Designed miniproteins, single chains, continued (4). Designs and how they scored, part 81

Each design is a single chain, and the fold is of that chain. pLDDT is the mean over its residues in the fold that is shown.

## One batch from the design tools (miniprotein)

Design m14803
Fold by ESMFold2-Fast:
Structure m14803 (fold): chain A 70 residues (1-70)
Amino acid sequence: MKEEIEKLKEEMREILEQIRALETDPSRQERLDMLEEGVLKYAESADIDELQMLLTHLRLELRLREAAVA
Protein backbone atom coordinates (compact mmCIF):
# COMPACT_ATOMS: atom_id res chain seq x y z
CA MET A 1 0.00 0.00 0.00
CA LYS A 2 2.62 2.62 0.97
CA GLU A 3 4.79 1.59 -2.02
CA GLU A 4 1.80 2.00 -4.37
CA ILE A 5 1.01 5.44 -2.91
CA GLU A 6 4.66 6.54 -3.25
CA LYS A 7 4.74 5.32 -6.88
CA LEU A 8 1.57 7.29 -7.71
CA LYS A 9 2.98 10.40 -5.99
CA GLU A 10 6.21 10.03 -8.00
CA GLU A 11 4.20 9.81 -11.24
CA MET A 12 2.23 12.92 -10.22
CA ARG A 13 5.47 14.82 -9.45
CA GLU A 14 6.87 13.81 -12.86
CA ILE A 15 3.74 14.97 -14.71
CA LEU A 16 3.65 18.27 -12.78
CA GLU A 17 7.33 18.85 -13.65
CA GLN A 18 6.54 18.23 -17.35
CA ILE A 19 3.61 20.66 -17.18
CA ARG A 20 5.82 23.27 -15.49
CA ALA A 21 8.52 22.82 -18.17
CA LEU A 22 5.98 23.72 -20.90
CA GLU A 23 5.01 26.98 -19.13
CA THR A 24 6.96 30.14 -20.04
CA ASP A 25 4.96 32.66 -17.96
CA PRO A 26 6.57 33.16 -14.50
CA SER A 27 3.20 33.93 -12.85
CA ARG A 28 1.73 30.69 -14.20
CA GLN A 29 4.85 28.78 -13.12
CA GLU A 30 4.32 30.13 -9.58
CA ARG A 31 0.70 28.90 -9.67
CA LEU A 32 1.91 25.48 -10.88
CA ASP A 33 4.38 25.33 -7.96
CA MET A 34 1.51 26.04 -5.55
CA LEU A 35 -0.67 23.44 -7.31
CA GLU A 36 2.11 20.82 -6.98
CA GLU A 37 2.40 21.51 -3.23
CA GLY A 38 -1.39 21.27 -2.83
CA VAL A 39 -1.62 18.05 -4.85
CA LEU A 40 1.16 16.38 -2.84
CA LYS A 41 -0.48 17.44 0.46
CA TYR A 42 -3.80 16.01 -0.76
CA ALA A 43 -2.06 12.77 -1.79
CA GLU A 44 -0.85 12.19 1.82
CA SER A 45 -4.48 11.55 2.90
CA ALA A 46 -5.99 10.25 -0.37
CA ASP A 47 -6.76 6.60 -1.03
CA ILE A 48 -5.47 4.74 -4.10
CA ASP A 49 -8.67 5.29 -6.12
CA GLU A 50 -8.56 9.05 -5.44
CA LEU A 51 -4.87 9.18 -6.41
CA GLN A 52 -5.52 7.26 -9.65
CA MET A 53 -8.35 9.65 -10.59
CA LEU A 54 -6.16 12.68 -9.81
CA LEU A 55 -3.29 11.18 -11.85
CA THR A 56 -5.67 10.63 -14.79
CA HIS A 57 -6.71 14.30 -14.66
CA LEU A 58 -3.04 15.42 -14.50
CA ARG A 59 -2.20 13.25 -17.53
CA LEU A 60 -5.06 14.86 -19.45
CA GLU A 61 -3.85 18.36 -18.43
CA LEU A 62 -0.33 17.52 -19.67
CA ARG A 63 -1.68 16.28 -23.02
CA LEU A 64 -3.78 19.44 -23.45
CA ARG A 65 -0.78 21.67 -22.67
CA GLU A 66 1.47 19.71 -25.05
CA ALA A 67 -1.16 20.11 -27.80
CA ALA A 68 -1.31 23.88 -27.13
CA VAL A 69 2.46 24.27 -27.75
CA ALA A 70 2.53 22.01 -30.82
Scores: mean pLDDT 77

Design m14804
Fold by ESMFold2-Fast:
Structure m14804 (fold): chain A 86 residues (1-86)
Amino acid sequence: MTQSDIDGMSQQLRDWGITDDEMRTIVDLAIRAGIITRDPSQTLYQQAARAIMESIRRTGDSSYVPTDDEQRFVDYIRDVFSRRQS
């Protein structure tokens, strides 16, 4: 995952009108699930982008079984994105 990938996803999240509260929830759920570690050098949007991209990478493996915390993260992302589909 490159900085360009993170910046692209961060911009997409902004363009979709995802709120700071929703971004904080995404990051908190991802940290709880062990999808990412908290990085204070990155913006909230960059941390959310990293979490979403890492989750996509994990779910691309057919042997992958999500934990309850990872499933909560996926369900929340799905809910947020379903409200912002163009």
Scores: mean pLDDT 76

Design m14805
Fold by ESMFold2-Fast:
Structure m14805 (fold): chain A 79 residues (1-79)
Amino acid sequence: RDAALAAAEAAALAAIRAALSTLDLSPAVRAFVDAAAAGDADKAAELADRINETEEGRAELRRVAEVVREAGAPYAAAL
C-alpha cells in the first residue's frame, strides 16, 4: 500500500518537475517551486507572498499551477 502510493507520488512529482523545467521561470518563482517540491511549506508560502506582489509574478504562479495540474492529472486519476 504505502510503497505503491509513494511510487505513484514520486512519479507524479518527477513528471511535474520535468514539465516545470521546460518553463522559463524567474529565479524567485524557481526558488518557490524548489521549496514546494522539498516540502518546505513555510519557505514556499513566504516566496509565494512576495511573488504575488507583482502582476508578472502572479502570471508566472498561474502558469506553474496550470502545468502542475496538467502534469499531475494522469497520476491523480491512477491513485
Scores: mean pLDDT 74

Design m14806
Fold by ESMFold2-Fast:
Structure m14806 (fold): chain A 77 residues (1-77)
Amino acid sequence: MIEKVTEALIALRKAEKYYGSLTDEQVREILLKAGFTEEEVDRVLELAKAIDEKTDYSRLRAVGLAMLAVLAEKEKA
């Protein structure tokens, strides 16, 4: 679990530095490569959008927080 999150965060940070911003498609590709399921990725993108609309957090921070929230929801089940 933690290794998957760490790998995804490193890849997301590298992509943000390369492209200047993280698109939904770039986030999807990175999370799938890190071992997230399609369902988990869809939930991350939904939560990241809500965070982006409600806060001034960076795109990377919004996606990172959404990713942690999705994994926390899964541990409760």
Scores: mean pLDDT 78

Design m14807
Fold by ESMFold2-Fast:
Structure m14807 (fold): chain A 69 residues (1-69)
Amino acid sequence: MAARRAQMLAQLDQIAYAMDNVGSTDPLVQKLYDAYKAGDLETAIEYLEELIRRGREDAREERERVARE
């Protein structure tokens, strides 16, 4: 469904915006950002799905990551 894909793209855009503003050295985020910048949105969405899954696991096992801005 295109709407779900659009939601993924919106999150991807949000992450790219955060990368541009704050920056991140997380390898998965870097791969996602690189694919996004290259226009490979399909690959970027795959990395985003993996990032979301890991984020859910991290949130349960560890603290939420909060960086000072």
Scores: mean pLDDT 68

Design m14808
Fold by ESMFold2-Fast:
Structure m14808 (fold): chain A 97 residues (1-97)
Amino acid sequence: SREEVERAVADEARAFNRAVHKALQSLKDSTEAEKFRTEIASLTNSAIDAAAAGNVDEARKKLDELVKLMEEKGFTDVAEAARAYGDALIAYAEAQR
């Protein structure tokens, strides 16, 4: 079960990163793209750190903020990928107990 959870995290991380890359390429303003990339990285890293620590509540909070950011920007595909990655990270955090 732990190996399956770790594989799910890796697979969903790859899918999320591909979706983010495609979305950033669609942005014409380089300053907006840089700010967006920085916000994504900050929220994603915070969620990963919380999940690694087994802090489910904090991981969920950061993942919800990430999904909301994607929805507000209109990147539906990225929001869906973020939810899938989030589900995998929460399962990983719960497995750390």
Scores: mean pLDDT 85

Design m14809
Fold by ESMFold2-Fast:
Structure m14809 (fold): chain A 62 residues (1-62)
Amino acid sequence: SMRDILQWFLDQVERGKSREEILAEARATLSPDDLGIVEELVNTYEEDPDEVTSFLRGLLER
């Protein structure tokens, strides 16, 4: 689901994984549609990491 992919991405970021590591794992494990979501998240995160992290935490917190 969208929520599962967003949570997975947040977990990767919080574990200190690089964008390159996140994309490599996504390409190996996710469907093309889910990979597209991760690529968009990586691009948005690179532009404003704090905003993306805050938004995702708020969205995924209960």
Scores: mean pLDDT 81

Design m14810
Fold by ESMFold2-Fast:
Structure m14810 (fold): chain A 55 residues (1-55)
Amino acid sequence: SIIDDIIDRASRGQLTVDQIRSIYDQNRDSFSDRDSILRWTGAIIQAIGNDLDRQ
């Protein structure tokens, strides 16, 4: 799924927090359930962690 792809890319440091937010804003209607929202939150946390590790 799109969410699983984003999580994988975020965990590998391939997406920034801003890119994840942009994708969320463009696909808001697809995130009607709690599980999808929690998965997106996890992707954001991974992206933040990867960014901090590079600094």
Scores: mean pLDDT 69

Design m14811
Fold by ESMFold2-Fast:
Structure m14811 (fold): chain A 69 residues (1-69)
Amino acid sequence: DKEVELALYIIKVTISIKYGDLKGAAETVVEGLKAFPDDPLIRETGREVAELAKKAGDQESAKLVEEAL
């Protein structure tokens, strides 16, 4: 079920952010973007992760997500 797989990526990203793991959040959202390239929710989540990484000074994680968008 594609909807369940998409929800799992979003949940994993949210957990990573909550625990301060921006690198893990970036890696998970990139996998989600590759699995669901045209989904608006995963793309929006990717933009949010990239912005959070930029604000935190994590340019590597920000670049990783931006290259996948």
Scores: mean pLDDT 83

Design m14812
Fold by ESMFold2-Fast:
Structure m14812 (fold): chain A 112 residues (1-112)
Amino acid sequence: MEELEEVKKALDEAIENKDYAAVQDHARRLIELVKAGHTEGVLEVAEEYLKKAQELIDAGTNLDQASLYLAVAETLARAVLEYGDPEFQKRAKELLEKVQELRDRIAARDRA
């Protein structure tokens, strides 16, 4: 899916550059793709961002970038729950649980 790949590339670049305005704009485009029936592709992007955040947290590096990946993954998973196909609800809920687990790990480091 060409549009999904294009939006994902732009979103990846925005996250790397910490361009919060561009991150919000591209995340909104992915939400519109969920509404258009491209639920699985958008959920796969959210799962990839969860994995990228996990890798950064495990390495103890760029926790600000990890937090941004988690924020986008949460936004997309919530869009899947609200607008996406019912068959993906369980997968989206499991993703949201993992986002919260990783956020708790970041918060624990800030307290240590």
Scores: mean pLDDT 85

Design m14813
Fold by ESMFold2-Fast:
Structure m14813 (fold): chain A 87 residues (1-87)
Amino acid sequence: SVADLVRERRAEIRAIVEDPSLSLEEKLARILAIVREFYAELGATDAAEAVAVYGLTLLVEEAERQGDAAFAERAIAEFEALWRELL
């Protein structure tokens, strides 16, 4: 089901954000790739938007936890650019 796909993608995104071996740059790149693929599979749907918003929220929270406000702003800008490209 679409709900199962959303749950699995959210779990994958959370695992990426919680991985201490990955830099913020690597986390952003991997999450953007997941979000892009999910939009390609489902189109401009509420499910794709929910996964994208979840990924951005976790990246911003992680950047803020690390004290990197500049990266939080960059993550927002990269997602805005993705949404302009895909929507």
Scores: mean pLDDT 87

Design m14814
Fold by ESMFold2-Fast:
Parts: sequence; C-alpha cells; structure tokens
Structure m14814 (fold): chain A 64 residues (1-64)
Amino acid sequence: MDLTPRQALIQKVATLLQEAKKPLTASEIAKKLGASQSTVTKALNFLKDKGLVEETPEGYRMAA
C-alpha cells in the first residue's frame, strides 16, 4: 500500500485519462494534477511502454 510519489503520479495520470472522454496533452495533465510537464511526460512514457496509454496527434489516451 506504500505508493512512492512517482507511483502515485502514474496512477493519477492513468485515472485522469480513463475518466477523460477525449485525448489529453501532457500540458493539460500537468495543469490538472499540479505537476511539472517533464514529470508527467515521464509517467506517460512509462504507461506507453506498458501498453496502457497511446500517443495520438491530439494528445494521450488509454489504449484499447
């Protein structure tokens, strides 16, 4: 149950994308979570590596 700050951020990013009805940019996610864009980009790259998130020209979304 001990989430590191990094793991907590990754979970928040995934939850936000799952709740969103549209793709979100790294900038929009950073603004909504109060995190730096670079930190959010690292979390998104981790989720992409796991196949959980897709990058589109319009932003990031949950992979189907």
Scores: mean pLDDT 78

Design m14815
Fold by ESMFold2-Fast:
Structure m14815 (fold): chain A 116 residues (1-116)
Amino acid sequence: SMRRAVSEAVARSTGALILHIAGEEEEAIALLEELIERYRDVSPEATAEALSSLGFLYYRQGDYDRAIELAEEAIRLDPRNPFAWRVLARAYRAQGRDDLAERYLELSERLLKERE
């Protein structure tokens, strides 16, 4: 089901972020790429979860252009994903685009409150 796909994507994306914190970078990226491939034509919401987590990993590595690209793809698939907007905001702020960062962070916070 769609809800099951989103729940699996969230759980496994969290697992990938834990692998990243543990220094298992290649495994973290591979897990997220597997999720993207698995759900690309099945669940746009599950794909957006994996894309935004992958974008966050690239943001943490300092690859802000790649983080923006991945976050924008996630937003295209699920414009209500607050984490994707937060990744986009953080990457733009890191590039000195503070006006865009502020607007996207405010949108992320609004969407997060709507999901709580």
Scores: mean pLDDT 83

Design m14816
Fold by ESMFold2-Fast:
Structure m14816 (fold): chain A 68 residues (1-68)
Amino acid sequence: AATAGAALGALMRRLGLSPLEVARAVGAILRLGPDASAREIAEASGLSVATARALLETLRASGLLDVL
């Protein structure tokens, strides 16, 4: 799919993320701002650094990070 939502949904299913975990990660990104590292997002959301990095890269690639 050519939409950010579809790409994020596919990543969530692949990584086994719950809606609550995604909400925490997005909340951490919004709170910490655009310069937040994968490590900072992981610490704030309770995700692994690898999972936080994959999520952040997906948001950036889809342009969704620019609207958060």
Scores: mean pLDDT 71

Design m14817
Fold by ESMFold2-Fast:
Structure m14817 (fold): chain A 76 residues (1-76)
Amino acid sequence: DAVVEALREALRLLGAYEKEPSDEALRGLIDSLPADVQARLAAAVAADPARAAENVGRILVEHRAGLTEEDLRRAL
């Protein structure tokens, strides 16, 4: 799943977790996001696979006023 892999790399670059999440946990996080945010993530990955992690990271930061491990744990 290209969106899951892009999200994993984006979260790693943001330092958002100390232990790498499973694919199921990352898919659950994506599914917990508003539908418009999910569509933006999928479109960004499809439009530019080479910059997918950078684009996903930017969308997540723009969507949330403070991405924390607590926010991630609540979503997972």
Scores: mean pLDDT 69

Design m14818
Fold by ESMFold2-Fast:
Parts: sequence; C-alpha cells; structure tokens
Structure m14818 (fold): chain A 89 residues (1-89)
Amino acid sequence: SQDDRDRGMRLRSQGIRYYNQGDNDRAAQLYDQSSVLFSESSRRSGSLFDRSLSYASRSRAYELQGDYDTANRLQQQSQQLSDQYIQQS
C-alpha cells in the first residue's frame, strides 16, 4: 500500500531526527516501526523497493541497538533487493 510506504517514510524521518538529538533508543524504535510498515507495503504490492526499505530500516534499528552482525546481514539483503529493483526499472 502507498499509504503504508508513506507512513514508513515519515517514521524513518522521525527516527533520523531522534538520532540527531542523541536519542538512539527512540530512533531504533522508530526505525523498527518504519520497517514493519515497509514490510506490509511490500507484502501487499510485491514491491522489491518497499522490501529493500524494510531491510534497510531494520538494519539501522539493529545497528543502533549494537547488533552489528544482524545489521550488516540486513543491509546486504537491502542492497541486493535495491539492485534487483533498479535492474527491473
């Protein structure tokens, strides 16, 4: 759903603002919520772009929580999906 993607983008932007204020816990929570919305958008639409955004946002949430191994794996998956989307465009 476009509405889910738009809401996901807004939550991601809020996460960035909290990160810039030094509130890593709140930022991580917002990135995780953003990831859920992008995942739901992808599930309904089949969008590789939305799925890439979901992995990217979830990666950032894990990074801010100190789980770098999970963050790196999710970032790699996001990059692969993004590359696939660009090739299909």
Scores: mean pLDDT 86

Design m14819
Fold by ESMFold2-Fast:
Structure m14819 (fold): chain A 87 residues (1-87)
Amino acid sequence: SLKEKLDEANRHVKEAIEALENGDVETAIEHLRKAVELLQEIADESSGYLRKLFEDRLGFVQNLLDALENGDLETAKKLAEKIKEAR
């Protein structure tokens, strides 16, 4: 279900942030890639305002993934802190 995919995406984001806090960038990237895939599926299955909301979440998670893959740890840390504040 859509809810199960969202719960799984949220778990992957949480695990990615925990991996980052432990200095495990490779594990963080793996979890973020899975979160991006799930959020993309959720956005594609959604419509109207909900689709826009999930597309915005996808964009934020993708930006974090891109920062880590490019070695921009300063940007990644700032993005991760914003995600933590939204919990």
Scores: mean pLDDT 85

Design m14820
Fold by ESMFold2-Fast:
Structure m14820 (fold): chain A 89 residues (1-89)
Amino acid sequence: MEKKEKEEELKKKVEEALKELEETLEVPEEELEKLKELVRLRAEALALMKEKKISVEEQKKIAEQLASQKSLEEKIELIKKIIKELKEK
C-alpha cells in the first residue's frame, strides 16, 4: 500500500509544479506546453527507473545525457527515448 501512496504523491507534486510553472512563467504558450511535457516525462522516467530497479550508476548516466542536451526539444526527445527503452525491458 505504501508504494501506491508514493505514486499518488508524486503525481500530485508534478501537477502542482505544472500549475506553478503556468502561473509563474510569462512565456509563449508553445514554450510553456513543452516545459509541462518535459516535467511530466521526467516524472514518468523517474517512476519507471524505480519500478525497473535501475542502478544508481545508470540513473547518473541518464541524468548526464539529459544535462548535455542544449535545447528543450532535444531533452524531450531524449526522455521519450529513455521511457521507451525502460518500458521495453
Scores: mean pLDDT 72

Design m14821
Fold by ESMFold2-Fast:
Structure m14821 (fold): chain A 69 residues (1-69)
Amino acid sequence: SELSEAIAEALETIGEIVRLGKENPEIREEAMKAADEIYERLKKAKSAEDAREVLEEARRRLEEFKKKV
């Protein structure tokens, strides 16, 4: 389903934020906090639209962290 696909992509993106944080001490705390906050929002998503908004937020945060390392 569209909801399941959006959730899966959001979880994968959260995983990449966590990985980047583990590999880069300078962003670790901020990256782990961001991953936790995004995951809590994802858990509250009740529609495909909600899950896609969380996915887009996760993608934006990942790109921001990539620019800091």
Scores: mean pLDDT 88

Design m14822
Fold by ESMFold2-Fast:
Structure m14822 (fold): chain A 73 residues (1-73)
Amino acid sequence: MVDEVAERLRELAEKSKNPEAGEILRRAADMVRQLTDKDDIVKLLEQAAEEAFRLGDEETYKELIKLRDEVKK
């Protein structure tokens, strides 16, 4: 699960048209690999989504919310 979430975050970073959003996503991918608790992973994804939304990257925001919901299952 953690490795799958980290890979998805790196894929989103590569797809992002905003370099700043891409850096946030790469940082989140590195951080998620240090987490063992599902709730902490959810919080990290929510924080990354809020940062992407503030940068105007709505597509990345939507993908992060979907990934968050997949982790919550």
Scores: mean pLDDT 79

Design m14823
Fold by ESMFold2-Fast:
Structure m14823 (fold): chain A 82 residues (1-82)
Amino acid sequence: MPINLEVEEQKLIEKYGEEKVKNLLNKYNYKPGLKRFAIVTALSMLDAGVPDSTIIETLVNWLVDEDDARQIVADAKTLISE
């Protein structure tokens, strides 16, 4: 399903806190739209119980580097575990 990035970002801020979500977004040196897409997608898909492999494949299909996609998923899992 298409992800509404603004709605999903707001849900993640409500659930995990604004500071934690914004710190994760600010960690990556992508164009703002791609960075928001990658981080919000990873967090939303992890929150929905989607497997790590599917999230990585989704990010790579949207031209995120594979090593960066793996790191984004790892960082998102850390945020969710706190």
Scores: mean pLDDT 72

Design m14824
Fold by ESMFold2-Fast:
Order: C-alpha cells, then sequence, then structure tokens
Structure m14824 (fold): chain A 103 residues (1-103)
C-alpha cells in the first residue's frame, strides 16, 4: 500500500535526521519528531486493522517516551538515539515485509 511505502521513506529520513543531530537540543527535537511519526504510524496501522503492527508500534512508542524522559546530557541523548535507530530499523523491515506481501 502506498501509505506504507511513504511511512518507510519517512522512517528512513528520520534515521538520517537522528544521525545528523549534533547538540542535545537537536537530539531532543529529533526524538520528539520520532514520537510524532510513531503516533502517525499507529493511526495508520489502526485504520488498516493490523493489530500486530499496532502492538509493535505502541511498545516502541512507550520505549522511546521512556528514553526521552531519561535524557539529561548529550552523551545520554547519543546513547538513546542509537537504541531508537535500532527500533526504527525493525519497523522499516516489518513495513517492507507488509508491502511485499500486499504487492
Amino acid sequence: IDEYQKLVEEFEQQIEELKAAKTLEELKEQIQRTLELLQQAIELAQRSNDEDLVKMLSQILQQVQELQQAVKTLEEAKEAVKVIIGMLEVIINRLKGLIKSLS
């Protein structure tokens, strides 16, 4: 579905933005944008009645929220971003699998 393809592209772009961020403020801003993108992905999965995808995305959203609340220093933000990138890669792989099975 075209919406899942766009979501893959948005998550891939978000990984690059997270990698490009250099300051604590920039990293916190990109983590916040990641949360917004995850929320949009959950809404799409709900409209598609994909209960497994909703559960996966909701768990990742909670983990990213917990990381955001824990971040106080640049070093902690860099560590959190590495974990977040790994989680986004799992989402991208899942969405690519769904696109392949729908095409």
Scores: mean pLDDT 86

Design m14825
Fold by ESMFold2-Fast:
Structure m14825 (fold): chain A 87 residues (1-87)
Amino acid sequence: ALKEVEETMYEAVKAIRAGDLAKAAELLGVPVSTVRRMAELAKAGDVRASELLTEEYLRLLKEKNDEENKKLIKEIEEELKKHKEEE
């Protein structure tokens, strides 16, 4: 489950860097306006683009407050904490 999310985030970042915001929106399941905001974070972060995009996606999932998304939110939060623990 987490591998799919990680791969989706990586592909979304790649699409954003290529300027294909529509593809990134489709991959993330969010509006293009949301992807544009994520694109700004990804370009500013450069090396940390995937992490910044994941944090913004997590924030958006929390705002939607869907029960189906609660499990996904928890899995993403645990992965982000694990990554930060290595620093």
Scores: mean pLDDT 64

Design m14826
Fold by ESMFold2-Fast:
Structure m14826 (fold): chain A 71 residues (1-71)
Amino acid sequence: MDARIEEAARLAVEDIRRNGRISDETIRRVAELLGVSPETLRRALLGQARPDERIARFLERVRELQEEARK
């Protein structure tokens, strides 16, 4: 796994755990780690655009970490 994708996924999961959602600040940090614009990331999260491969890997890792946190 790309270390930046792992870091991005952990930041997103921590924000969801605390606040029930990914904040705009966390979206900006995640987008920076993934090398995409915050707007591109927001569109992918809303299902409005086909995710880039890196965004797709990030979303898969977020799902894995959320499942792990529930156990």
Scores: mean pLDDT 78

Design m14827
Fold by ESMFold2-Fast:
Structure m14827 (fold): chain A 97 residues (1-97)
Amino acid sequence: SELEKQIQELIERLEKIAESSKNPVIRELTRKIVELAKELLKKAKTEEEKERLLRLLEHAVETAEESLKEEDEKVRVSRLIGEIVRLIGLDIELDLK
């Protein structure tokens, strides 16, 4: 599907951001987002679920790209953890329906 293709393109962008990151903590957090995104793509069954995942990943890519410019490591880590928490929230919702 077109949505699955768009989601996969965002996952690939996150993988490239992780690979280019000089900070090992930022790299590992970004990799965790990639792992969660791949598992969520397998769990998403409906168009609505895939649209929700797409929106979360668009935000995650934006956050990860901005983290490359942010000098405060604590701010960078906090924002990436926020993206992980959002993805875990979707994972729980998909399991509870």
Scores: mean pLDDT 85

Design m14828
Fold by ESMFold2-Fast:
Structure m14828 (fold): chain A 88 residues (1-88)
Amino acid sequence: MNQNYFDRGIQSLQMRKFGTKPSVMQQLKQRLDDELKYSRKIGDDKSVNMVKAQILLLNGEDVSKIVKYMRLAGLSDKQIQQIKKLIS
């Protein structure tokens, strides 16, 4: 069970729901894009899927897509349900 990925999901959701400075949001999105590129290069499929889930969370995208990528990243059903409750 990956607690670090769960915590990252919660942080992305908090930034989406409560907002942040535009410069901070752009910096975070750039860091996620860089991490996605690196994870793809080294073949880290779990990190690829978690970064995709975080990008979707920050953009307020479809919950079913977010759940799909979190599951592929290795989050438990319990962790996914907790994040889904907070997306409301």
Scores: mean pLDDT 81

Design m14829
Fold by ESMFold2-Fast:
Structure m14829 (fold): chain A 88 residues (1-88)
Amino acid sequence: MEEELKKKKEEAKKLAADGVNLLAQASSQDQLDKGIALLKKALGQKGADDILNQLRTQPGSIDFQNDLIKKAQEEAEKLVEEEFKAQK
């Protein structure tokens, strides 16, 4: 139903945002590992690797981090919608 789709989208968006924030603020390997795990859950392996590569190649301003969060959330929503449509 539509309510389940909305809930899954919100959960995926939160996981993506939390993952990017953890990676951008990471001061230890444990924080990096946790951020990667959240991104893998929201975006899958490829999506997580793409976000990691972007953070590594461009030392981000807050604007860059915000743009990256928006992109990650957008991709997470798209993956949830595609999965839900496949269940028809």
Scores: mean pLDDT 76

Design m14830
Fold by ESMFold2-Fast:
Structure m14830 (fold): chain A 61 residues (1-61)
Amino acid sequence: STAYSPDKKSSVPQSLAPPGYRAVMPGPDQPEPPGFPLYDPATKTLGYAVPESLYDEYGVS
């Protein structure tokens, strides 16, 4: 099983993440990803900005 993936029901837009980062919304049973928190005012949800160098471990295998 993949440790980090965005919840298909909830996501933060990539446009909120700075260059070199990926916007990620982990599921409720998933550990906190490395990076920093991102708040999406459109969906009123809290996600995370993960460095792209680490995203391949969490998004795609």
Scores: mean pLDDT 62

Design m14831
Fold by ESMFold2-Fast:
Structure m14831 (fold): chain A 99 residues (1-99)
Amino acid sequence: SEKQKRVIEAINKAIEELKKGSKDVVGLIARVFKEMGIENAEEYAKKIVEILKKYGLSPIDVLIALKNLISSDNQEEELKRLEKAYPKEIVEIFKEILK
């Protein structure tokens, strides 16, 4: 899918910018959510960043997890794997943005 390609490219760009030392974590995640067609992209990005800070999680690791979820042939099974590795709060946001 052309839309799926754009979303994956946005995730890859966000990961590369974070690796280069970008501090705009909210803006990079919001750009990914905008490519996904999420109207409340900035609000969801802020929520994710707050959860990342609360649990000491890497934004790069969470973006890789989102990329794997979007690229998965079985999103339901991938969500179950994420429930074992990540806080419930992040998994619930991923479920909401994939509707």
Scores: mean pLDDT 85

Design m14832
Fold by ESMFold2-Fast:
Structure m14832 (fold): chain A 64 residues (1-64)
Amino acid sequence: MEKIREALLEESGGGEVVSSNQLYRALLKAGLSRETALQIALRALEKGIEVSIDEALEIAKEVL
């Protein structure tokens, strides 16, 4: 999870929220497969256009 958190912080540019596209790119940088990263990003999109970093991490935990 720490690598995912770091990648999310980089992709957000130090912001508090990420879009589904930013989340997808962050998950790929953290070493997740394209299939797993897409599943997490789509689940985040169902919650909203943007999600908090903490919410994105909880969604990732649910899928992993």
Scores: mean pLDDT 80

Design m14833
Fold by ESMFold2-Fast:
Structure m14833 (fold): chain A 59 residues (1-59)
Amino acid sequence: SPERDRARAAREAAERALERGDLDAAIKGYGLAAGYFHRAGDFAEAIRLGLQAQKLRLQ
């Protein structure tokens, strides 16, 4: 589905940002990916990525 494709792309972008130490881009990307996975019906992945974004904000 388009939402799943967007979700995967946003997750991959967030993971690449985290690998290079770009915390702002990683937080934004994980948040976007969580929203897209939620819309796609993948609630477990949406929760996981939302928590990852929250953890990065709290450091």
Scores: mean pLDDT 87

Design m14834
Fold by ESMFold2-Fast:
Structure m14834 (fold): chain A 67 residues (1-67)
Amino acid sequence: MEELSRRILELTTDHVKQLQQALKQGDKKKAQQAEENYRQALIDSGLSPEEADEVVRDTVAVIQQQL
């Protein structure tokens, strides 16, 4: 559990930076790719597709509110 949580946190930090950069630049293609990469990384780390979708959606919403 601790190992999985740490891996998810590390992935989240890196992917959030990529998403934030793409969204700030207004590059829709890069933003979509960053979202897909983050979602897949979360699934590969042991999250269900539904859980991964929720994390990505909530992360994007928070970033967009800050823009």
Scores: mean pLDDT 77

Design m14835
Fold by ESMFold2-Fast:
Structure m14835 (fold): chain A 104 residues (1-104)
Amino acid sequence: KKQEEEDKKKAREYISEIGGLARQGLDDAISRAKKVAEEEGPEKAVEELRRQTDEIIAQVNKLADEKAKELKNPKYAEFVKGAAQGTIDGIRLRAERAAEEILK
């Protein structure tokens, strides 16, 4: 029971860490892409945004896998992995919307 409460707390902390990393990374990537659009044009900006987004997704997957291995209860390991997948789906959607706005 004590181990379950510890895993639950760790899972919440890990989900918050993963979400924060993904959000900050994408915000920075979008800001850089907008600057590239002004300096080098929208096509180069979208190429850079997609590259940065793929790197963020790889970092989120790696962090989620590492953190899930630290959890002893498989239920909370699954919560961390599920939350990471939801985060990835959200950043992909937001990155594509940003790319569409840059290409307008």
Scores: mean pLDDT 87

Design m14836
Fold by ESMFold2-Fast:
Structure m14836 (fold): chain A 74 residues (1-74)
Amino acid sequence: LEAGLAANEARAPFHATINRAANLVEKGFEDGDLDAGIARARDLLLAAGVPPARADALVDAIVRSVQAHFELEK
């Protein structure tokens, strides 16, 4: 696992990048343009150096979380 990466410096920008990716997916869902939100989130993760397979897995997890949240009661 990536637990051994350069902790303090890498953790802060990585967390910010993950949060931005999640916000892009959530915003896309709210705007009715989920595909654009997913694409932007994925591109952001790739630009930050996340491998494609990992970026896809993270985006999928975010999408599932966002969809479950918005489908709650609806």
Scores: mean pLDDT 70

Design m14837
Fold by ESMFold2-Fast:
Structure m14837 (fold): chain A 92 residues (1-92)
Amino acid sequence: APVEVRYEVDPEKNELTVTVTADTPAQAHSAAGVVARTIAEKLEIEEAYGSIEEKDGKYVVTLTFKVKNATPEEIEQAGREAAERARAAPVL
């Protein structure tokens, strides 16, 4: 797959962090958009922020979501689904 997606849940902060790694900025941005839309559909978001950086010739987008009214399991499930959807979405 042209895009790698990882997610982490911090249950103490009710925070979900999703990291997208891609070979081009366009691929990274597109996959990050799929993640952000999926999370917004499934979780109540109090605060969200993102960054993009170049590492080892790849582009890394980090998206952090502060979540309201969800269990750690619900946050993890949303992160898993967002990652799967982003990996499955081809960029033209």
Scores: mean pLDDT 83

